# Designed miniproteins, single chains, continued (3): the designs that were tried, part 69

Each design is a single chain, and the fold is of that chain. pLDDT is the mean over its residues in the fold that is shown.

## One batch from the design tools (miniprotein)

Design m10530
Fold by ESMFold2-Fast:
Structure m10530 (fold): chain A 80 residues (1-80)
Amino acid sequence: LEEKLKEYIELGEKYEKEGDYKKAGEYYEKAGELAEKLGDLEKAVEYYNKAIAAYEKAGDYKKAMEVAVKILEIAVKRVL
């Protein structure tokens, strides 16, 4: 699972460098989801923020908002 997390991060960075912000966002979102499943909430928030930035650059504000909700859910679980 950690090896797959690294793969998704590398793919996100690759597509971001290529200017394919939609794919970069998709892979950063997958990295965040996998980090969340691994219990690494700090990395999950980090990669969700990268996904939000990528989706915003792609003009996909709906996807950016959906990922922002995931960060809010993590924050609420930490308070409760």
Scores: mean pLDDT 83

Design m10531
Fold by ESMFold2-Fast:
Structure m10531 (fold): chain A 100 residues (1-100)
Amino acid sequence: MDQIRRVRDSFLSSGRNSLRQSQQLADQGDYQGVGRTLDNFRRIGDSQLRRMQDLISSSSPDDSRVGQRLLDEARQFGDQALRDMQRLYDDALNRQQRLQ
């Protein structure tokens, strides 16, 4: 259980940090920076979610049930974070195009 919780907490922390960084980059008009941050989070996030799934698959039935809820919550957060970063990218790109 502790390993599943640690991976989930790391994933949520990475997502929050990536969202904060993406917002700062978007505010500066750095749409390319937002895109790189999104791609980096997607890559790292996919690895972390796969690790959670592997840990759940090797856990007891009770731990697997709790772990599955944590994984589902992490997936929901990750999907929302990716959508938020994509919007920041699109908005920054559109703003930059209007200024050119």
Scores: mean pLDDT 85

Design m10532
Fold by ESMFold2-Fast:
Structure m10532 (fold): chain A 89 residues (1-89)
Amino acid sequence: RYDEAVAAYKRAIELDPNFALAWSNLGLALRNLGRSEEARQAYARAEELAQLDPSLKGALINNQGVVFRSQGLYDEAIAAYEQAIKIYE
């Protein structure tokens, strides 16, 4: 349930605003809700944070795979993977 996921990720961000994976997952959940501009902002924040810690890039890519399995959405998984690749690059 994407509304519940959004609430959970926002809570995680309140506790740790530098949690890049939470920002990335928030972006994916917002995109699935059709809130594309908010999703874009969340992805941009995740990318910014991951650039500050290169060790997160591999973990971020792997975490996107977990989100894909739970949602079963190929287009969303591709979009999230592309964001993870941009962070890695």
Scores: mean pLDDT 64

Design m10533
Fold by ESMFold2-Fast:
Structure m10533 (fold): chain A 78 residues (1-78)
Amino acid sequence: SIEEAKKLVERARRLKEEAIRLAEKDPLEAEILVAMIYMISGVLKTAAKNSEDEEVKKAYEEAAREAERLAEEAEAAI
């Protein structure tokens, strides 16, 4: 659903904030959190591929791109 896509992007944003916060004190945990954001992007891409509703598919595709962008930003920041 469009709401589910939105919630996963929100979760990705929180994971990015946490990864950046932890980067100096727990670099391994920060890397794990970045990996989880990439996983969220992958899940969203799969949801888009499996969606028959064009509007829901578009929402998942846009959410997947946003999650991937958040992962790249987090990776660059840690």
Scores: mean pLDDT 87

Design m10534
Fold by ESMFold2-Fast:
Structure m10534 (fold): chain A 56 residues (1-56)
Amino acid sequence: FDDIPLTPEQQRRLREIQEETERRMAEALAAGDYERAFEILREAQRRVQEIVEEAR
């Protein structure tokens, strides 16, 4: 929850996760698979949390 200074590599990873998540979400929504879209979002949130925790 603290403002943790991320390395350039960790920031790059976060951007990649964000872009990948947006792409997968768009595909799931276009297919009408709302359940999958929510799962993708939850996975992304979990991965972001892990990177933030790893920065400690």
Scores: mean pLDDT 77

Design m10535
Fold by ESMFold2-Fast:
Structure m10535 (fold): chain A 57 residues (1-57)
Amino acid sequence: PEFSEEALEKIREASKETGISEEELRLYAQILAKERGRKVVEEEDVEEVLKLIKKSE
């Protein structure tokens, strides 16, 4: 899937916050977007990935 500009910005911020690489966050966000049937990864997809990660911390 493609990434929106907002999703890319969120990924950069999430990477800084979580310590997880941007590449890994992109992968998780792409999987989530695909599960939702979206062609484009949106900032909401990144937010959901971040919530799942924060639950483990």
Scores: mean pLDDT 76

Design m10536
Fold by ESMFold2-Fast:
Structure m10536 (fold): chain A 86 residues (1-86)
Amino acid sequence: MEELKKEIEEILKRMEEVLKELGELAKKSGDKEIQELAKKAVGEALELIKKAVEAEKEGNYEEALKLLKEALKKLEEAKKKIKEKM
């Protein structure tokens, strides 16, 4: 149980870093397409985070961790795609 909580905390910290980087990239680019890609990825990640919070409330930390990993993956994929377009 405690190990899963620690993994969740580590993923949330990583997500915060990627979200900050996406925001900086979108702002620096000035490109509407890049800004739209960032917004879409953030929106999709937030929906997964919302589901993860519900899973945690139910005591399902494994499902919460899985959903957070999916959210992080979407954010990292968006960051890679944005960098490839810059």
Scores: mean pLDDT 81

Design m10537
Fold by ESMFold2-Fast:
Structure m10537 (fold): chain A 69 residues (1-69)
Amino acid sequence: SSSELERQAELVRRMALNAGLSEEEAERIAKLVLEGRIEEALDLLGQRVAEKHGPVAGAAARREVEEAL
């Protein structure tokens, strides 16, 4: 449902911010979730975290968000 996607998008946005991503990055990822593009959102989140904190941190962040959805 639209309300479920909105809830998931807000959750993903907050988790992206907590992982150290910018508000612009978090908003872009949340938009993909709102569009139902969950795999693309998770991939982008993992990639952006990996760019800042390394590949292990990126993979861990992607997995944590996927498990939370």
Scores: mean pLDDT 86

Design m10538
Fold by ESMFold2-Fast:
Structure m10538 (fold): chain A 94 residues (1-94)
Amino acid sequence: MLTDEEITAAVADIVDAVGNLAMKRGDYEGAAKLFEKAASLYEQAGDPRAADAYVNLGKAYEKLGKTEEAKRWYQKALEIDPSNKEAKELLEKL
């Protein structure tokens, strides 16, 4: 049975996937907007995958040369999931 939260999370999955496609195509500004929307939808759904969406958002900001913004998004990911290994590793590199 699909709840409103499950439907919202499923829409977030699609938006996140399109964001990843934008990253592969070098559209880092478009990717950032898509990952921000995906993260917001995951948070609305109470889905911890919001942390992974914030990691992807930070990666898009790094590609844009916005290192301080990238740090903030990795920190946001760790606020949602303190065990997110990728967010920790990416913060340590900055």
Scores: mean pLDDT 87

Design m10539
Fold by ESMFold2-Fast:
Structure m10539 (fold): chain A 90 residues (1-90)
Amino acid sequence: DKEILEKVLGKEKAEEFIEGVKFLEDEEKREQIDPVEIAKKLLEFIAEELRKINREDLAEKLLKMGEEVTEENAVEIAREAYELLVKELK
């Protein structure tokens, strides 16, 4: 599944996004950071990469997901964004 992101966005950008989602999943790291800010930055980062490949539709969808991020759902939203990208970029 990560191969789909690597094929479309490039390995470096795909790995940065995946590592960011995993960073949010780490409870110890979440206690030291603002999970809302990190999740929003991840979605903004990947949305910019989507715009470069003419997927403005997906970029807009991810940015809207970012607006709905809360402390309770930050990890869930980041995972949903990953799943959405895997589905849409196939």
Scores: mean pLDDT 81

Design m10540
Fold by ESMFold2-Fast:
Structure m10540 (fold): chain A 77 residues (1-77)
Amino acid sequence: HMTKEELDLEIESALVIMEANLVKLAAERGYATPEELREVSKRAEQVAETMRKHGFEDLARQLEEVAEELRKLAEKL
């Protein structure tokens, strides 16, 4: 059903979402810098663009929302 390329993209998106959740947790504990939050946010935006180009609109929206959350957290630190 799914191609290897599509599977690789889904794995990449899942990994970025996991990293975003971990860096948010680290920020709540005072272990993440604003720069780290911005870096993960930028990566999430890049992966979202790739997902959108391949028709994964729901995953793209989720990644864009995660990127926005991280960007806002970085501005508050």
Scores: mean pLDDT 82

Design m10541
Fold by ESMFold2-Fast:
Structure m10541 (fold): chain A 99 residues (1-99)
Amino acid sequence: EEEELDLDILDAFVRIADVLSRKAPTEEDVKLYERIIEELSKFEGERAKRAIGRAYLTLGDVYDALGDKEKAIEWYKKAIEHLTGEERERAEQRLKDLE
């Protein structure tokens, strides 16, 4: 899709990811975050791809914290497809730790 990413949306999403990584997440938190990812997936370009990859990494961490290893693995694999460099290496390490 051809809509431009709003910097405020990217900033808000990063802040939500930080909050979810620091507290015991609820199912409601997961659903809210999944919806944010769905909205971000409508945008094109490198910034959107990176933001989505970071969101997938966060969801992987959240599902791992909830004890759902199968879901965590699924989200880490998606994160690897969208991330590069050190962020991708982090996602790959997370995946290896669960396998």
Scores: mean pLDDT 71

Design m10542
Fold by ESMFold2-Fast:
Structure m10542 (fold): chain A 117 residues (1-117)
Amino acid sequence: MLEVPELPKDLASLSAEEQVDLLLSLLRNLLAQETNPKVRALLQEAIAQAERLRAALADPSASTEERLALADEVMVLIAEITRALLAEATSEEERAAVRRFTAHAHTLLHSIKDKVR
């Protein structure tokens, strides 16, 4: 069964950078459990894009537009990962775990976008 770590109780108290670090941890934890090469490739791409977002958040010369665009690119990859994981799921419990992963990723990405506006 896919193990999805829980989000911290108070995301609003965390910086956008700290929230990206949580997203990276979530993605890396999923990659460690994944054996399907197609899903692993999507996770590696999502990790690379989230690392680019992390760098843009730390860069004072990066624009709000660039930060929001990078967050949106990660959201597209999360949708692709979700579709691929649901195709692998053989039980309702596995589908529920995929939905938890997607909900956590979207919660973090929306919170990050709100903090960079």
Scores: mean pLDDT 85

Design m10543
Fold by ESMFold2-Fast:
Structure m10543 (fold): chain A 92 residues (1-92)
Amino acid sequence: GSEATAILVDLLRELTARGQTVSVEIRGDELIITVTGIDDESIALARKAAEELKKAGAKVELEIKGDTATIRVGGLSPTGQTAVALDVIGLQ
């Protein structure tokens, strides 16, 4: 359970460090991460993270439309969802 949260936190920190614009939304048991202005290197990182999340047993959908990437992750606990959301807003 915690492995998926760690993968997401690491991804979001790396994307933010690269200057990517990241937002997060919680919808029920699903976490939706949106990255706008995404570059090719960040797309590769998002795809790698999606495969690692699938290997960790998470339900993952990655969609790329132009310069926007959307990552949908299901099966996280409420605590895990909160941890990812707090990381995005810089409180971690």
Scores: mean pLDDT 77

Design m10544
Fold by ESMFold2-Fast:
Structure m10544 (fold): chain A 115 residues (1-115)
Amino acid sequence: SERERALALLDQNAEAFSKIDPEAAEDVRKLRETFREHPDDLEAVVDKAIEIALEKGRITPEQAEVLRRAFRDAIAEGRLTPVQVASLAATIVTAKVEFPSYEEARAQLDAWAAA
């Protein structure tokens, strides 16, 4: 199922990072727990990813607002699957992500969804 694939993707990311960045691996495990507890609430997984990135200084408060709106709109429009949300959330907590505007954030999410 999409849910099982999303959880497997998060488990694979956590394992991959465990040897090179243990803190990033732990952040991915927090996303997995959020997804497991709220499997039908994709916004909760995204909100957790943004919260972690903001607390760790990987994004600014303004970027956090832009990402929340872009993800909320994309999820509401049915443009993101659980696997895509899991992949994007893992990217947000493990990598430095820059979205200078809502329009750029939406374009990036649309491009990732189309891949």
Scores: mean pLDDT 78

Design m10545
Fold by ESMFold2-Fast:
Structure m10545 (fold): chain A 71 residues (1-71)
Amino acid sequence: MVKRLEELARRLAAEARALLPAAHAGDEEARFEVEVLLSFLRMIASILKLAGDEESAERIRRLADELEAEL
């Protein structure tokens, strides 16, 4: 489970990064999609923390925070 959640988180983060240029250019739909992807990343981090994987949870939380700062 944990490894698959980390892999999913990496894929969602990559999708968010790919959408950032469009969001910065004023594409409201791209911005909304990035916000949805960030919500999923935070949910994955919470699930990992509940599962006892604090290290992976913290890595994914930081990734989401970095992406939000770039938005």
Scores: mean pLDDT 84

Design m10546
Fold by ESMFold2-Fast:
Structure m10546 (fold): chain A 68 residues (1-68)
Amino acid sequence: MFTPIPDELFDLFQRGADLVAEAVNKRGALTEEEAREFYREMFDAIKNGDLEKAREVLERLERKIAEA
């Protein structure tokens, strides 16, 4: 890896990935398409170093899981 990732961005990514893995195996709480959408948005935030965007993406994921 040639691009340094701030620890906080990495932590947000790991937390989101854990939530995705758990939610995909629950009662339809998250679809594979929604999981892919989360990863696309998160990778875009990481590429831009956008911590605020990464937090928003994680918050939206948490809401989708909670509402399912």
Scores: mean pLDDT 74

Design m10547
Fold by ESMFold2-Fast:
Structure m10547 (fold): chain A 90 residues (1-90)
Amino acid sequence: SRKRDDEVRNLINLGTLYYRNKDYEKAIEYYEKALEIDPYNVDALTNLAKAYYEDKKYEEAIKYAQKALSIDPNNLAAQRILEEAKEKLK
């Protein structure tokens, strides 16, 4: 529904505000709340992967980037996060 989609978007936007402020822990919390409502939301999955990457949680970044790519294989942001996080674990 429109109300559900608005709530998901608002949670992603709030997570992104915390991400920009380098509060990756709070960013992760809000992206996870968005995924509780919409588990297959590619934007939330990609942003969650990026937040984990910046928080140096590379295994978690890989997990969520792979989940985003399973839904949208052409998502360039998720592909970049996956490649960069794997490089950190070499």
Scores: mean pLDDT 92

Design m10548
Fold by ESMFold2-Fast:
Structure m10548 (fold): chain A 60 residues (1-60)
Amino acid sequence: SMLDEARELLLAGRGEEAGELLARVAREKGMSQTAIDGIRRAAREGDLAASLAGIEELER
């Protein structure tokens, strides 16, 4: 899944790519622009804890 790909990218230190992938999934799920921007930023900045929490939320 795209979320599994995003996890692999995060673990590989490829946070910018992971952030773009997570933003696509969040948009498809109808999340707010603020939430999408937050997820993208956390991944891009290497905040692994916040990024993984975002993936958990997107899996619901």
Scores: mean pLDDT 83

Design m10549
Fold by ESMFold2-Fast:
Structure m10549 (fold): chain A 70 residues (1-70)
Amino acid sequence: ADPEAVARGKAIFEERFADRWEPSGGKGLPPLAGVPALRDMLVNPAAFGSTLEPLTPEEADAVVAYLDTQ
């Protein structure tokens, strides 16, 4: 992964998701790394029945790049 995208993805993840998810899973949740639909879920959460605030495609790609390192 691009180191700059990984660093940005980490910052976005910590700001928006760290309160409820760990990159490796935990708190009874599966690992987020390697989820095939994760990027689509972040860009259009409503299509997956989620009330999460949507990320831009660029933000979602950065978060996925970060999670792929975990």
Scores: mean pLDDT 66

Design m10551
Fold by ESMFold2-Fast:
Structure m10551 (fold): chain A 57 residues (1-57)
Amino acid sequence: SNAQKEQERLQKEAEELAKRLTDVYRARGADPEVTVPQPATEEDIEAMRRAIELLEA
C-alpha cells in the first residue's frame, strides 16, 4: 500500500539521518545517544535534520 511505502521511506531517511547525526557528534568529540524512532514520522525526520543543522553551524 501507499502507506507502507511511505513508512519505509521515512524509516530509511531516519536511519540515514541517525548515522549522519552520530558522525557529527563524534566529529565534535561527543559520545552520541542516537535512537532511530520506530515507526519514524515526518516530525522525527524534521527534528533530526534540525539537530544536524545546529551542530554543523
Scores: mean pLDDT 79

Design m10552
Fold by ESMFold2-Fast:
Structure m10552 (fold): chain A 112 residues (1-112)
Amino acid sequence: DLEEKTLKVFLEFLEALENEDYERAAELAEELAELVVKTKKGEILVILVEDFLKQESAFSDRKIPNEKLREELLKIVEEAIKKMDQTNDIEKLNEIAKETFLKIAELLKTYA
């Protein structure tokens, strides 16, 4: 099930960020970029990344130790959400999510 695989990869991505495994987190972000287009779950996953970075909802007890990285990731995600708010096209929403996870991966490579 691609949806189950996507959720597993997403949770491993969050764990890699928490553990400062930025090389692994970048690889998982690149995999998520491919999976969001295939599953069309890009919008919800980008929103969940925002919740995680802000320690909101299900993620209140979870955090990234590197505050500078957290702020830079949040900037990427907030710009993505702003673009997503401008469209109701499912294909466009998932293309924005793909670009967002690729930008996250490139940022993480600078911390690896």
Scores: mean pLDDT 88

Design m10553
Fold by ESMFold2-Fast:
Structure m10553 (fold): chain A 70 residues (1-70)
Amino acid sequence: SLEEKLEEVRKRIEELLERGRELSKEEAELLANKAPKEVRREKVLEEAGVTLEYMLLLLEGKELEKKIKE
């Protein structure tokens, strides 16, 4: 059902928010430890990927909410 799909989207959003917090902490640790630019770049790319997936899921969730309200 649309309601089940919305519930799955919400669960995935929560997982991405937690992953985002973990990546932000890891980036802060890399910066504090003066890690090489290449290592820090890879972490930024991981964060960008999580952010993109999060944004796409927000759009999907909004569309599902509109369909449920039909």
Scores: mean pLDDT 84

Design m10554
Fold by ESMFold2-Fast:
Structure m10554 (fold): chain A 56 residues (1-56)
Amino acid sequence: MKYEELGLQLLKQRKYEEAIEAFVKALEEDPNNLVAFEMLRVLDPELAKELEEKYF
């Protein structure tokens, strides 16, 4: 939850790499975080596919 908010703030600042890291942390804390997963799918589709296989 905290990392989801951090990721969204980093996106607003155009810090895309840091936002990706924050959304990955959000999924580590809550694997059912759909917002974090969808943001990763947009920002890094390859990483999102890898995380889908790991958490879903």
Scores: mean pLDDT 78

Design m10555
Fold by ESMFold2-Fast:
Structure m10555 (fold): chain A 75 residues (1-75)
Amino acid sequence: ATPLTPEEAEQALRDIKELADKAVESEGSEAANYYTAARLIAVGLEVEGNTQASEEAKRYIDKADAELEARRKAA
């Protein structure tokens, strides 16, 4: 694998956080689409060997997933 540069990994992490935040703020298929996009970028970071960025991304996505799940249970 060819790891991203630190700058590229930081940008990917920012993109993941933005997408996860949008997923939490959105409803239905739009929320699912943002969440899926965030997950795909995070998997890319893991596969390319950007372990620290991938771990932070997973933590942030897990928080977003918990929020979406809580919202579904409240509905």
Scores: mean pLDDT 78

Design m10556
Fold by ESMFold2-Fast:
Structure m10556 (fold): chain A 59 residues (1-59)
Amino acid sequence: PLKLAIEEALTNYLGLPKEEARKIAEEWEKEGGKPETLIKLIKERFGEEYAEKFKEAIS
């Protein structure tokens, strides 16, 4: 499932705790599961540097 892949990516690329990665993945899915939404959520919660790091990791 795509949500689990996002959860794993958040944990592996950003070093987030499993519980926190799950919460972000759940919120992302509830907001429509768009790539732009995921980057926005990361930026809002952890700042632009984390959002940029994640974007590079998945590109």
Scores: mean pLDDT 79

Design m10557
Fold by ESMFold2-Fast:
Structure m10557 (fold): chain A 72 residues (1-72)
Amino acid sequence: SQQLQQLADQVRARMEALGYPQELIDEIVQAIIDGDLEKLEALLQKIAEQEGSESVKHQWQRLLDQVKKLIS
């Protein structure tokens, strides 16, 4: 999906700017492109737990919701 690819590209750029590890960025980007909601949710939950921020949790929940809409 062109929309999933565009979303994945935006997420990659943002995560690189925030200094996330390249391995994690690659896994999240691939999960978005594949529409793999289970893998994406697990990866985003791991980030949210490490950051300990409600704002970060809300941002990642919005990403998950966007991917769900694009694959339905």
Scores: mean pLDDT 81

Design m10558
Fold by ESMFold2-Fast:
Structure m10558 (fold): chain A 57 residues (1-57)
Amino acid sequence: DHRGILLDFGEEAYREGERLYEEARRSTDPGVREELLREGERLYGFGETLRRHAREV
């Protein structure tokens, strides 16, 4: 069902966002770090949006 799919994708995006966030903190290159942080924030937000939407379904 839609809720199960949204929860699965949301949690996966959430975890990948966290992983990118963690990698950004370990990065020594400022440009790479900033790009990883931006990508991590987008995936994190996307995952949270999907998880919130899943609760509505």
Scores: mean pLDDT 79

Design m10559
Fold by ESMFold2-Fast:
Structure m10559 (fold): chain A 68 residues (1-68)
Amino acid sequence: EEVESLLKEAEEAIKNGDVEKAREYAQRLADLGHLERAAEVYEKIADITGDPLLRKVAEELRRLAEER
């Protein structure tokens, strides 16, 4: 429930070009332990901004999720 709401808000922020707000939602997802979902949001931000650092963040979050 909260996860789906955060994902929806993050996607809306991305569509509106509000990268900072989208990052806040991604960070909140990560803090709640939803690493794969957080990685999806960071990946979308990286695709829009072209920021290779955000792609690295997404890769690290996916790696941490897979280590379980």
Scores: mean pLDDT 80

Design m10560
Fold by ESMFold2-Fast:
Structure m10560 (fold): chain A 89 residues (1-89)
Amino acid sequence: MVYETLGQRLNALLDELDEAIKSGDIERIKELLEEIRDVILEMKDLELWLENIYPWIRRQIEQNLSPEDAAELLKYLDELEAEVRAAFA
């Protein structure tokens, strides 16, 4: 698979995620997080996930959502991160 095509899809999903986080659309955020996970698994780029994508998503959630919504989504994100790590084990 060509990384450039997957990278473009990833960037589009990250832009949509930023908008969903700023709007507080919890359902849409969860959908986008699952799609981002799937793209990362297809790219097979664990370092990109750990060094860039995962830290950026955590920061956006922490900065833009209520403490209760942030806690729920960060738990969900950590479950997805564990799935990503397990896929590369």
Scores: mean pLDDT 82

Design m10561
Fold by ESMFold2-Fast:
Structure m10561 (fold): chain A 79 residues (1-79)
Amino acid sequence: SDQLRQQAQQLQQQGQQALQQGDYEKAIQLYEEAARLAAQADPSDSRPLALLGSAYYHMGDEEKAERLFQEAQRRAGLP
């Protein structure tokens, strides 16, 4: 679904901007929405989950970040 893929990409760009500005809560919200849409378009698309993990890591939620990185690896077919 091109529409879902396009929307996920736009949300990823907005999340990246929020992360660069130090707005981790905004980045998390945007990456969560991007991950939801990306999974609907392609369940193997792990990039938004990895970005979400990075945002949680920057907020100091290392346990949440670890879980998200592991899920991203799983979707990407990595060990």
Scores: mean pLDDT 81

Design m10562
Fold by ESMFold2-Fast:
Structure m10562 (fold): chain A 70 residues (1-70)
Amino acid sequence: SKLIENETLILQGVFEIPKNQREKLKKVVEELLKKVPPGEPLTEEELEEFLRKIDLEDRLEELKQIVGLK
């Protein structure tokens, strides 16, 4: 599974984002770690769903690039 490595990359990628948005992104990564089984790549649908719940949907494309979804 690459979820733990992706967590670090995602958090680093949002260093330029205001603190409150960074906290929301951390929650997205935590939820992904709970919901996505280890060994499976993150799907665009799963990432989009979690981002929508956190109201961080406009960052979806940035996160897709960071985690290697295309």
Scores: mean pLDDT 53

Design m10563
Fold by ESMFold2-Fast:
Structure m10563 (fold): chain A 118 residues (1-118)
Amino acid sequence: MVELVESGGGTFKEGSSVTLSSKFSGFNFEKALISWWRQKPGELLELIASISADGKTYYYSEEVKGRATISVDFSKQTAYLNLTNLKVEDTATYYSVAFDGEKNLLVFGEGVQVTVVA
């Protein structure tokens, strides 16, 4: 069974930073495209960051570019999303997503809530 277990959510002050983590189980982490998505209240699900299976190609959406860092720790089989200089507009449910193109397997985490207060 493949699972993504997310943590690091909560309530944060504007201007602070958050690090979200997603621990992978039952997955070949080195061969997965790993991404972070978010859904703001009343909005559609949006891709905010991804890292390629080889760890060499990064994507960041324009809304978080310069504030977001996606990283992976292969020894811990954990992916991270670090967001700095938090804005009230960063309030959303954040989802980790893993895609294995070889197996055509797409796995979503359950989501973690981030609330940013002024």
Scores: mean pLDDT 82

Design m10564
Fold by ESMFold2-Fast:
Structure m10564 (fold): chain A 62 residues (1-62)
Amino acid sequence: TQAELDAIVAEMNKLAGELAKLRAELASETDPQKQAELRKKIVETMKKIQELSDRYAALAAA
């Protein structure tokens, strides 16, 4: 439905904003342990965006 597509877009936009913040934090971070945690969060966020993108494509094609 259009409501489902709108919800996916809203969640993708939220995750894109979170990804941008995580990348900015990583760029300024000097602590190796915190850098590792930020890299892990970036990978997890990118995976979530990909999953939502795949769902959007499937629903939009229907």
Scores: mean pLDDT 87

